# Designed miniproteins, single chains, part 89

Each design is a single chain, and the fold is of that chain. pLDDT is the mean over its residues in the fold that is shown.

## One batch from the design tools (miniprotein)

Design m3080
Fold by ESMFold2-Fast:
Structure m3080 (fold): chain A 78 residues (1-78)
Amino acid sequence: MNKETIEAVAKLIVYVHEGKFDEAEELAKKYNLTGVFKRLKELKEQGKSIEELVDFAIEYFNLSPEEAELLRKEVEKL
């Protein structure tokens, strides 16, 4: 996955965690991330933590260890 997409996924996770679903949906449409957005929203509605949303995204995209570390760092910056 390219760095720009990982940064978009990080913003998506933070928006979902903050309950900013309209902003999350707009971002998801821009980066073609609507499928993962739907799943992240469901997990947030089930009371999952931001760490669990990050772990879900890593598994969803089958990210490498290096890509997973970049995603975690980008989420922490937001």
Scores: mean pLDDT 86

Design m3081
Fold by ESMFold2-Fast:
Parts: structure tokens; C-alpha cells; sequence
Structure m3081 (fold): chain A 75 residues (1-75)
């Protein structure tokens, strides 16, 4: 159902957010500030899409989260 898909995407966002935060411990203070700001922006965009039930936008935000995580893992 639509509701099940929305909850699945929310769980995915929470998992990616936790993984990003775990990797932040290994970053420089300057890198941590940049990543934290981008994560905060992505969280805000995801929350807005979640409130509207905008699955396409939620998936777009998740793709950007995956990209951010890949960037952080390469540092």
C-alpha cells in the first residue's frame, strides 16, 4: 500500500542518517560541519515530502543521502 511504502522510505532514511552520523566521527571538524549542514537540509526536505506523501521526492532525497554517504566514506 501507499502507507507501507511511505513507512519503508522513512525507515530507510533513518538507517542512512544513522550510518552517516557514525561515519562523521572519523571526519575533521570542518568536514563534520559541512556534512551536518547537508544532512540537516536533507532531513528538512524529507520531512516535508513525508508530510505530503510525496514518494517521488522522498526517493529523490534518499538518492542524495546515498550520494552523501558515498562521499563521506571516500574521505
Amino acid sequence: SLEERIEELRRRFDALSRELQAHMAGLTPEQRVRVARELARLRNEFDEAYEKGDIEKMEEVLARMEQLLAEVRSL
Scores: mean pLDDT 88

Design m3082
Fold by ESMFold2-Fast:
Structure m3082 (fold): chain A 86 residues (1-86)
Amino acid sequence: SAIQQVQDLLKRARDLAREALRMAKEGADEKEVRAKLEEARRLFDQAYQLALQNNVGLDSLSAFDDLRREMEEIERETLKILEERK
């Protein structure tokens, strides 16, 4: 179903964002960390477009707001770690 595909994409986006933060904390290459963050954003955008195209009620998808907030926090912390390496 469309809602299941949206949920799967959101889960993958969350997992990638969390992986990027973990990689940054472990001293992974900045380029690889940024690539993971970009992939997470792409999956989030794909989920949002899929929801719109299939008329999935966005009011029933509070997960979008929750994940957006979590990803913004992860990105801020990840970028801070990368900057503190310099």
Scores: mean pLDDT 83

Design m3083
Fold by ESMFold2-Fast:
Structure m3083 (fold): chain A 65 residues (1-65)
Amino acid sequence: DEAAERVREALLRAGATEEQAREAVERAKAGDREGAAKVAQPVLQKSGDLEAADEAAVGIAELME
């Protein structure tokens, strides 16, 4: 899934570990909004790469649609 891979890459650039990126994407694809947010939010809030953090947040929302 091309969209899922782009979100995973954005999370990694934002500072997520590979495990965190994988888990957030899997939860988002399953429609688990709370689970995806629980994994992703701490990473996005602490990210020094605002562009990557924004891409990851938007991508997670799109995967849940």
Scores: mean pLDDT 79

Design m3084
Fold by ESMFold2-Fast:
Structure m3084 (fold): chain A 67 residues (1-67)
Amino acid sequence: GSKVTVTNVGDKPIADLVNGVYPPGTTFTFDAKNTVITQNSDGEVVITDTATGRVLVGSADDLEIKT
């Protein structure tokens, strides 16, 4: 699809470096063409929306990613 959906399925809030902190059960939707998924040195998943500059950081065990 044209979208990437990321859901916080963990028990901890996800940090968003632009908009603050999102609780468990929160779903984020990005355009697939603008979505970059990487891993940082701590093994956390880093999801960047290049259109808005939004960055989500979380454990792979706490994130459900659908493309």
Scores: mean pLDDT 77

Design m3085
Fold by ESMFold2-Fast:
Structure m3085 (fold): chain A 83 residues (1-83)
Amino acid sequence: SKLKEAIEKVIEFFKLLSGIERSEEEILTNPTFLEELWIKYFLGEITLEEFAEELSKANGIDDTEAIKEELEKKLKEFEEKKK
């Protein structure tokens, strides 16, 4: 399942980058807003631009470019740690 693969990727992402350990069941029953956006991104449902726009709206920060750069940095860090 593409959804299962996306959720597994999100679990690994937060574990490697933030040291946060979440189960698939926890994410399926009560996902955070940030986890929902990462799931959509890994499913190919949204772009990084759209992700940054949603975070900009949620934070009340009119700096989508800075948010996008932080997301790109996190994604690169994740790919480097996956080696």
Scores: mean pLDDT 84

Design m3086
Fold by ESMFold2-Fast:
Structure m3086 (fold): chain A 81 residues (1-81)
Amino acid sequence: SHEEIDRLEREFLRALVERDLAAAKRYADALAQAMLTQGRERAIAGLEGAKELARSNPALSEEEKAELVAYLDARIAEVRA
């Protein structure tokens, strides 16, 4: 649902601010699953958005950004398969 996706997106953003990479990865997985019910391209667009949020977040180090982006790229590759 739209409310579920909005909640998961807020929790993902909170995890980024808290630098909780494990939580960010879990919420990214939950977002991907919720968006997949609406179609593959929508899930890919959402995960690409999550990558940009990770890249632009000033709380994260460059190493933490690289780790999250790599994780999200792997999730996108799985959705494309």
Scores: mean pLDDT 86

Design m3087
Fold by ESMFold2-Fast:
Order: sequence, then C-alpha cells, then structure tokens
Structure m3087 (fold): chain A 89 residues (1-89)
Amino acid sequence: NFLEQTLKFSQPLLEKYTAYGYALAVTAPEQAPALLARGEELIKKGKALLEEFKNSANPSSKDFFQGVLLLVIGTGLIEGTRRGLAELA
C-alpha cells in the first residue's frame, strides 16, 4: 500500500525538517524569513502535484509520493522555524 509506505517515510522526515528549522531559527534567526519562504514554496509545489495526481486520467504514484514529501518537508520547515523564533521572543 503506497499510502502506508508514504506515511512511514513522512513522519521521520517531518521530525527532521522541524528540528532543522528550529535549530537554524535559534542559531541564525536572520535566515528564518528565507526558510519560511522555502517552506511555503515546497507546500505550494506539493499541493500542485497532489492536485495533478487527483485530477489525472493516468495518476502516478510517483507524483503522489513526491507531493506528500514536499508537503511534509515544507510543513516541517515552517513549524520548526516558527517554534525557534518563538523561543527567541
């Protein structure tokens, strides 16, 4: 089941990029705006791939997997960065 496999890989990736965003925001807060922008860009690209998958006559499991990974990475970066900035406030 590709959904189960995607979820299995998604959780560690979310944790990794949340930790990365947090660490960078705390140690180099001047880079936080760029990380937030990058996270939003990745979420937008991930959503676009998932919509293409949903609306395709020939849906690709690769597009689904890539879409979810981009969404997870982007979400992690945003959540981690926001949490790191909150620690500095």
Scores: mean pLDDT 84

Design m3088
Fold by ESMFold2-Fast:
Structure m3088 (fold): chain A 60 residues (1-60)
Amino acid sequence: GLTVEDVKTLLSLVRSAEELITIGRELLGFTLSRAQAEAILAIPDPDEAARALLELMARS
């Protein structure tokens, strides 16, 4: 499974909500809505953003 550190590294490479949606679908195998992607990217703290994304994946 993905660690918080893995997800932090991933998010550091993401430039937009569209990129995060694409990465979620193509690399992580889960569907992320635009509102969810924008909410994740709006979180200023990288640890909190990574945990929020992992929680979203766990709910899928």
Scores: mean pLDDT 81

Design m3089
Fold by ESMFold2-Fast:
Structure m3089 (fold): chain A 76 residues (1-76)
Amino acid sequence: STTDSIVENALKAAREGDYETAIALLEMALGFAKFHKDYESAAKIYRALAEIYRMQGNDEEAERFEKLAKEYEKKA
């Protein structure tokens, strides 16, 4: 899916240390998913954001996005 491709590309950028590009790609995709009420895609994107923030050592933001992912999984 388009969402899975965006998540894969964002995680690849993050693994290469390009966190700015990774986060920007996911935030753009998240806006689109939320606008279209695509809760399954929004949940996947929130999980990817959580992983990237954890890679940066920002466990507080990672936990926040993990909670958001769970809430959107319930809406899907």
Scores: mean pLDDT 88

Design m3090
Fold by ESMFold2-Fast:
Structure m3090 (fold): chain A 73 residues (1-73)
Amino acid sequence: SSRSQQLYRESQRALDAGDRETARGLVPLAEQEIKKNPNSVYALKALGTAYGALGEHERMRELQQQVDKLQGF
């Protein structure tokens, strides 16, 4: 969805900038999109990238593995 794509772009900007405040705010928004569509690759990527910006690298890796699985990797 366009919303999930926007959240992913914002999460990438937060990661690149080291903006932990923005990343923290993106977590519940990405979780809400995942709750509506559990197979949303962009929402899962947004959550993983936001966790990466927060230094939560284990959670980031788990979400990336979930994305890879959905994409047939």
Scores: mean pLDDT 88

Design m3091
Fold by ESMFold2-Fast:
Structure m3091 (fold): chain A 80 residues (1-80)
Amino acid sequence: HMTEEERRRRLELAVQEIVDAVKNNDFDKVKKILEYAKKTLTPEEFKELADRIMAELEKSGKDPENIEKVKKLIDEILKQ
């Protein structure tokens, strides 16, 4: 259906959207994007997405509390 290049591009866009939502303290949007990603991605792809989100947030010097909130949301989504 989609090429591997298109899948990588969509992954990059999802990471950017989540990082931007975190910058705006829009954790409801973060949760919705993560829930959609879990439904559309394989478990391996979702783990890669989660790992890249955490890496970008840490690299961007985000508030540690916001990083922890995102980590908890990822864990909650994985349990669903």
Scores: mean pLDDT 78

Design m3092
Fold by ESMFold2-Fast:
Structure m3092 (fold): chain A 74 residues (1-74)
Amino acid sequence: MSKTIKIPGTPKDPSSLSDEEFIEWALNAYKYIKEKEPSMPDKVIIGLVLGEARRYKPEVVEKVREALEKELEK
């Protein structure tokens, strides 16, 4: 798998974030990865971010997915 990308603003304990804070982090992560890997398809980047969401806050995975898809709607 690809190398671990360190995302600016990542908290020491992502699981301690509120749902809203975590969604904001996920959006920033998506934008950062898109800038570093512009050739990577949006679906793949979303998959990576959702993987992290599932790891730290599975309760908010659907909200993260909806927020990411909204960023892609146009």
Scores: mean pLDDT 74

Design m3093
Fold by ESMFold2-Fast:
Structure m3093 (fold): chain A 67 residues (1-67)
Amino acid sequence: PALSDAELAELAAGFGVSVSQVRELEARLVRSGGVLSDAEIRELAERWGLSESQMRALVEILRRRLA
């Protein structure tokens, strides 16, 4: 099941990103079957002002809930 709007808002606040950014990441994971390349993770982290470790943590949380 997809994340609720409340869960998306909580993740966005916790990681210092917008809800639209969390939704974009969720959409990417759904389209890719839960697999993002290391290059995509680095690129998104750089664009959103996150560390790679923060981006990987966010990806892992979303991936587990979308499984």
Scores: mean pLDDT 81

Design m3094
Fold by ESMFold2-Fast:
Structure m3094 (fold): chain A 89 residues (1-89)
Amino acid sequence: KAEELAAQGRREEATRLYIEVLRTSKDEEAITRAAEFLSSQPTDRSAIDPLLEVVRTSKDERAKEYALQALANIGGRDAVQRGLELYRA
């Protein structure tokens, strides 16, 4: 599990699994955990589309906030702007 890999210090592997959780999970708590992890560290641009989808579809306000933070952390004005537009809608 992604949280187990993160606890073991296997950060790169945890990051890949958390991005996959954002793409595939229907569990709001798992999505929130994944977004929180990705918001606390540098993450590659492959996470942008999954994070935008979390902002658009999540029922958990915390998940949306963490996703916006992760988008800001990745960088790119366009990604942040798209995230804010989805959050305000």
Scores: mean pLDDT 76

Design m3095
Fold by ESMFold2-Fast:
Structure m3095 (fold): chain A 84 residues (1-84)
Amino acid sequence: KEQEELDKRFDERLKTLEENKPQIEAEISRLRAQPTPDLEKLIDLETELAFYEIYRALKKIDEWHKAGVSKEEVEAWIERQRAA
């Protein structure tokens, strides 16, 4: 049951990060354009963006694994490269 709660929290965080990504990117651009940017806020926002990319990549890998197509295709391509 704790695993179900962790999975739910993970999905909720990923959804929140996906919804907020454009706003985070816009805020980072705005702060970087300032003559004296708030470095602490920049670090916080860039860290949030990095977590979004990591979570998104993990979700994509899981989708590819479940679909089988992309992972099997990549593995078959790698095998042919080694055989040649």
Scores: mean pLDDT 69

Design m3096
Fold by ESMFold2-Fast:
Structure m3096 (fold): chain A 83 residues (1-83)
Amino acid sequence: MEKLLEARDRLLAAARAGDTEALREAARRLAELIKESEDKRFAAVLSTGTVIDLIGIALEADEETERAAIEAARLILEAAKEA
């Protein structure tokens, strides 16, 4: 699941950098990969960890980055539930 790990790492890097446009794009890509993942258990574990990390970043971010990180977390959670 190399693509899923790479997409997660890009999402968290964008969130930590406060790059809201890159964060939004990375969130869409990761959500798509989660929905298409054949390893549903791995996708669920990765999604849970990613949501926790995004919430952690949001707690210390500016308001724009906080909103984008929370929207990304919601999108990832919805993708995991649909998978």
Scores: mean pLDDT 84

Design m3097
Fold by ESMFold2-Fast:
Structure m3097 (fold): chain A 74 residues (1-74)
Amino acid sequence: SPIEELEKRYQEDLALIDRSMKALEKAYKEGKIPSKEFYERAKKHLETSRKFVEELYKRQIEEIKALEDELKAL
């Protein structure tokens, strides 16, 4: 199913961003990040990327569902 493949990719992309966020948090706690300002900017970038991925996949899944519903009506 195209929807199942998209849902799988969505979970993989979210997992990548979540791993990056956890790595950033760990690096900050370990004193490896140059400044708090750098940490906050990097965190905001990852949060923005996560929201972008969520909206992108939501739109793609909704579009495919709409097309499948249209095909079923034939």
Scores: mean pLDDT 86

Design m3098
Fold by ESMFold2-Fast:
Structure m3098 (fold): chain A 90 residues (1-90)
Amino acid sequence: SVEEILARIEELRERIEDPFLQRQLEILAGDVRRLAEEGEEEVLRRVEEGLRRIEEILAREEVDYREIARILVEMEVEVALELMKRYLGL
């Protein structure tokens, strides 16, 4: 569900103190809202998987923020590609 995904992104923004990563999560949330009615099943599942991976990393005693950044980039690329395909009518 989109509402669940957005709630998870907001929770991660509160838990992550890095301003760059907070901004990336904000961008991801905006893009997820744009896909809410269209790119639902496959792309949203991949976003949920990425969020789960980030949550797992944050549960560790030593948090690797570079690994979190990599996962965020992967999610942003997936969402951006879907949005671009729709814009281009592909």
Scores: mean pLDDT 82

Design m3099
Fold by ESMFold2-Fast:
Structure m3099 (fold): chain A 87 residues (1-87)
Amino acid sequence: MSLEEIKKELEAKAAAGDVQAQINLGRFYLEKEGDYDKAIEYYSKAAAQGSAEGEKNLAKALSKHPDPKYAVPAAALAIRVIGDEIE
């Protein structure tokens, strides 16, 4: 019922370092909310922990984003050593 309560619980688990919660939260924002910015943020956290699924979902979110400004993160994902610490 309350999508916000579900998101907050997933955020708490993601903050505890749960890679699966980070991926689930990113997928929730991407596919249920259409919020590409938050989806990219959470998939990026999972990818930063070495998650291959996080990296794949991050690439998918970036490729689906309609705003061309997000093409830069897509390039950075291909070059992970630059993408890991974007200022």
Scores: mean pLDDT 70

Design m3100
Fold by ESMFold2-Fast:
Structure m3100 (fold): chain A 65 residues (1-65)
Amino acid sequence: SANKEQLLAQLEAKRKEIDAQIEAYKETDESRVKALEKEKAQIDLRIELVEKNDDEARHQSMLAG
């Protein structure tokens, strides 16, 4: 689905932005880094869920061919 591909691209872009912020603050603001790591973990879980649901849809489509 185009909507799922777009969502996955947005989540990947957000993950890269968080990684860049962690690198920027890792030696200066430990509290901010911890908050960013929690946000990254939430994004990683969402990416995993989207990918898992897409694999199930792909498997169903191959069986329906």
Scores: mean pLDDT 76

Design m3101
Fold by ESMFold2-Fast:
Structure m3101 (fold): chain A 78 residues (1-78)
Amino acid sequence: LVDKIQEVVAKFVEELEKTDDDDTEKIQALIDETVDKIIELLKEMHPEEMTDEKAKELKEKYRKDLTERIKERIEEKK
């Protein structure tokens, strides 16, 4: 699971490198796609615990957390 999540995140980072820092809508779309894939992986592993409502809540939390982390990483690196 962690390996698959890391692969999804790595693809996100690769796409982020090709995206302009000023293209906030594109970055947000990439974050949304990445989070959606992560949630689907979690739902596949634990479908009994991951209800649709819970998945939506986690998706929004992950989107916010990832957005904040990516912003800090980009600014720290360069």
Scores: mean pLDDT 73

Design m3102
Fold by ESMFold2-Fast:
Structure m3102 (fold): chain A 67 residues (1-67)
Amino acid sequence: SAMEEAKRLAEEGLRLAREGRLEEAGRVISKAATLMGDDKGAEAILRAAEEGDGVALLVGARELLSQ
């Protein structure tokens, strides 16, 4: 399901963000948000990655995993 795929991507994004791989984390977390129907959240995640905001990426991934 889209939700199961989104959770898998959010877990991967959480790992990547913890490793400081913010551009990669932003791509997979953004994709997870899009699969969950949150296009605005996906766009915010991509901006956070571009700005180097690792905390926002961690928060975003955790919120998707809590679904």
Scores: mean pLDDT 85

Design m3103
Fold by ESMFold2-Fast:
Structure m3103 (fold): chain A 90 residues (1-90)
Amino acid sequence: DLVEKVKEVLEKNKDKSPLEQAFEILRLVAREEGISDEELKEMLKKLPAEVQAEVIKKLRDIINNSKSYEEIVKKAREILDFIREAYEKL
């Protein structure tokens, strides 16, 4: 139940900035797909600066424009797919 896990992550990180909350959600979704926090960090670090900026933009969209927990999950999966596709093109 990924929606319940997202609720728990948001509650645990309610004192953090919206962008930090979005990163914690991305880490949660990556873990569900078998990508460790360390692997995700290395993938992001190797991406070109312009692609990293696009990831940050997409993470902000999760917090600013999502109307449900289900939409948060959908958007986080789309960001993870974007990261994987960009990384595979390196």
Scores: mean pLDDT 85

Design m3104
Fold by ESMFold2-Fast:
Structure m3104 (fold): chain A 62 residues (1-62)
Amino acid sequence: MKIAYVGPDVDDPEKLAKELKKQGIKKAIVLTRLGPLSLSQGTELVNALKSQGIETELVIGN
């Protein structure tokens, strides 16, 4: 299975989500850090990816 790994520093989550869908990516793992802003940014990216039909998991880095 082709899985994409993405970090929390994405400037345009919707554009990235559309590009990954175009590439045929079916699953994405969003890597973020513990913290209010990092969690908020990671959640926005997760929502953008899910809106494009990409199965998405949020992983808080340890």
Scores: mean pLDDT 76

Design m3105
Fold by ESMFold2-Fast:
Structure m3105 (fold): chain A 95 residues (1-95)
Amino acid sequence: SKAERLKTIILFEAIARATEVYLDFLKNPEMTLEEYKEKLEQAKEDILAYAKSRIEREFPDMPEEEKARLLADIEKQIDSLYENTLKFIEEELKK
């Protein structure tokens, strides 16, 4: 569906942004783990705002409850990506 396609686009945009934040962390030895976490959280907030904007623009006639469910599903997927990314980095820092 068009909604599933939009969800896929937003999830890959979220992956790209998370990757950029991690590469910045790896290239900047002065960056603390706390600063990395703050930047990752900001990237999450930015992509969720983008998702909401895209849903409103592309589905103006979609019921508000359906828009809310789509956004909630996207948020859940991004939360899982965020948690998995942090877990991976914490495990790598132990090596």
Scores: mean pLDDT 84

Design m3106
Fold by ESMFold2-Fast:
Structure m3106 (fold): chain A 100 residues (1-100)
Amino acid sequence: SSELEKLLEELVTLARELLQLLNEAGFPEEMIERFEREVLAIVVYLRDGDWARARAAARRALELLEEIKEASEKFPEEVRKKIHELIDRIEEVLERILAL
């Protein structure tokens, strides 16, 4: 659907912004790769109509976003604020996708 594709494009855009910020801030490569992998899984599964696997990947992505928030506590306030704002926007998009 056009609504799903729009939400997926928004998810990918926000995820790329977060991944860039995490790389620039020096977050662990494994954490960055895990998040990218789960976002890719959500996109692939939803395009294939596999909502069950997409929901499972979304749950893992949400758990990783909480881990990223916790890891961000060690970083400067300006970096933490940007990470939290991006995570909140990604969570909102994921909730909208899962409500379809």
Scores: mean pLDDT 89

Design m3107
Fold by ESMFold2-Fast:
Structure m3107 (fold): chain A 80 residues (1-80)
Amino acid sequence: APQELISEARKLLEEGNEKAAAVVAKQAALEAMDLVTDPETVNKTIGLLLVGIGNEIEGNFKGAALNYIEAAELALSALS
């Protein structure tokens, strides 16, 4: 579930494993986005995913993980 992946990504960040955190957080964001049908929320989630991908390309894995967690949480908030 996306919520479990968010928790795991946060734990990996606490451990200093930023690259693994980015991988897990990206999976959380993608799984959460698949549950969203609202176009505005989809567009915002895609925007955060693209920022995260940009951070990964620049080697900023902590920034990427945080962007992906934000994307996942945004998508999940729209399901309430």
Scores: mean pLDDT 86

Design m3108
Fold by ESMFold2-Fast:
Structure m3108 (fold): chain A 61 residues (1-61)
Amino acid sequence: DERDVEIARVASAVIEKNYEEVARLLGPEFAERVKAKIDAGADPVEVANEAARELYRRLQA
């Protein structure tokens, strides 16, 4: 499923700190928020899971 591929891609982008790809999938405002959380010392896996859930939510709407 293409949606599952995009969800996996956003999670990988967060872990790899590829904020350009996060912005492509979730928008620049969300990417800035992700970067701010990582820079503040948040667990990248938890942030990746949050981004994956947000993309899943948007794809269901």
Scores: mean pLDDT 84

Design m3109
Fold by ESMFold2-Fast:
Structure m3109 (fold): chain A 72 residues (1-72)
Amino acid sequence: AQQAYQQAVDALKRGVKYALDGNVEEAIEAFKRARDYAAQLPPEQRQSLVDAARRLGETHPALKEAVDAALG
């Protein structure tokens, strides 16, 4: 659980960096990896990470595009 949480957070951070750098395709892949790691977590932790990603999408158009593409 601890390893999966760290991997999900690290992937989320990489997704943010790629999206802000204008690399939307790499951002989408990073957010998909974060989603896959989060799937290994308890529902509360998984939901918290999904909510955080959705909130990030509200702050910048590139983040919204990448998050929506990765999470549906």
Scores: mean pLDDT 82

Design m3110
Fold by ESMFold2-Fast:
Structure m3110 (fold): chain A 92 residues (1-92)
Amino acid sequence: STSLALVERIIDALEKYVKGEMTEAQLKMVMMAESEEARLLGDTLTEALARSIARRDYASAKAHIAQLEAEGRITPEQAARLLSLLDKAQAL
């Protein structure tokens, strides 16, 4: 799945953001870059996930994560890590 590698990069960026190693503006730029890469690969769900995170639309991001997991495009472990990181990001 093209989503596996893209989602690992999204997880890495969110982890850096919640640790204070990346600003909100830097996170937005990274998410927009990952969204464009997903678009070029035809991965519309991962594109939508990255765009939702960039907009701080965490409700939509969580819905996209649930669909990626349901479709077997990411692992349950990746889904759990993303949801935990989004909850931490939302608190900032």
Scores: mean pLDDT 88

Design m3111
Fold by ESMFold2-Fast:
Structure m3111 (fold): chain A 61 residues (1-61)
Amino acid sequence: DRREREAGERGQRSLDELAESLGLSRKELVDQINALSEELIRRAEEAGHHDLALSLRTMRE
């Protein structure tokens, strides 16, 4: 609904501002965050820290 759409738009604007401050595009910033999150989850699972991997996956959502 409208409220959910407005919340999403605010999030996108915050990402734009952060990306600009870092000299990155919004897409580049999001891609880096996603890649790092996936790598951390993978490493946690390989190390046998399944609870940590689950927590990281939940935070990504």
Scores: mean pLDDT 68

Design m3112
Fold by ESMFold2-Fast:
Structure m3112 (fold): chain A 86 residues (1-86)
Amino acid sequence: VEALVDALLEAIRAQARAAGASDAEIEAGVAQLRALLAALAAATSEAEFAEFVRAALAAVEAGSGEALEEVAEKHRESFARALALA
């Protein structure tokens, strides 16, 4: 699961870099996202978390905002639970 998280963060770094973000901005954003993903992992099952990360990675790699929005909506309750426990 950690390898999937690292793959997702690398895909996000690549997209942000392509959009013209600085390395400092990318690393700050990645640190915030890593903390959120850690909270989500603590609030969900390992299988549910792995499914979420795989779906998010596929959406980011496809460059599809629509697919990413669908992934976020599907896991909205899990995110709310993670934030309540953090």
Scores: mean pLDDT 71

Design m3113
Fold by ESMFold2-Fast:
Structure m3113 (fold): chain A 97 residues (1-97)
Amino acid sequence: KEIVRAVLTAYLTEVLGMSEEQAEALVDTMFESDFDVAVVQKRAVELGLPPSVAVRLVNLGKALLKELVKSVEEAASIPGVNPAEAQFIYDEVKKLL
């Protein structure tokens, strides 16, 4: 869970341009809601993100929890993740393994 939290926080701050405080608040909501897309979507909108981003974040978080991100290609296969973001996600996972 700590690795997943760190990767999600890095993605939110470095890829989506959120502040550390906003990223931590959203990641806390993701874990507290057990990645419920409706709850995460409401929180994302409150923090200035489009609702569509919440689905992508839930998919990413679930993939990370299941240890499915073993390569850049696997990261790119996550629904809503673009190929440029996939490299970043894999690099963050690799740093923490």
Scores: mean pLDDT 77

Design m3114
Fold by ESMFold2-Fast:
Structure m3114 (fold): chain A 71 residues (1-71)
Amino acid sequence: MSSSEKFQAVLEAGAAAVARVRAAAPDAEDAIRTVSEHTFRLAQQVLSGEISAEEAIAAIEAVADAEIARA
């Protein structure tokens, strides 16, 4: 998989995570912002080769689960 394909996969996982948070807690704009900020940071780390796409996606899902649990 190319770096651009990995980056796109992380962004798609982030969009899915945001959708999950919005469905569970529609008024939790801070939670949505947190998931989005983590998504872009992790996507940059994947693009730079610091972490794998699989690690980034798992981290995004964990952040979304934590935010849903708090809301």
Scores: mean pLDDT 82

Design m3115
Fold by ESMFold2-Fast:
Structure m3115 (fold): chain A 74 residues (1-74)
Amino acid sequence: SSLDRLRALQEEIAAAVAGKSEVEQAEIAHARFPELRALQLAYAREHAPDKVAEIEAKLDEVEAELEARLAALK
């Protein structure tokens, strides 16, 4: 299910960032964000199709925040 895929990805990211530096954690989060975004939007289309545009806009804001954080750490 979409929920199982989201959970698996979240666990993979948590394992990948464990014991890493702040810059490495930010790079991993940024690199894996497209996968998280795609799964979140797929879940939204299935369960809340009328909210997809709103959720997409919020995800775009999160991506911008991740990019800004990564730039600040480099």
Scores: mean pLDDT 82

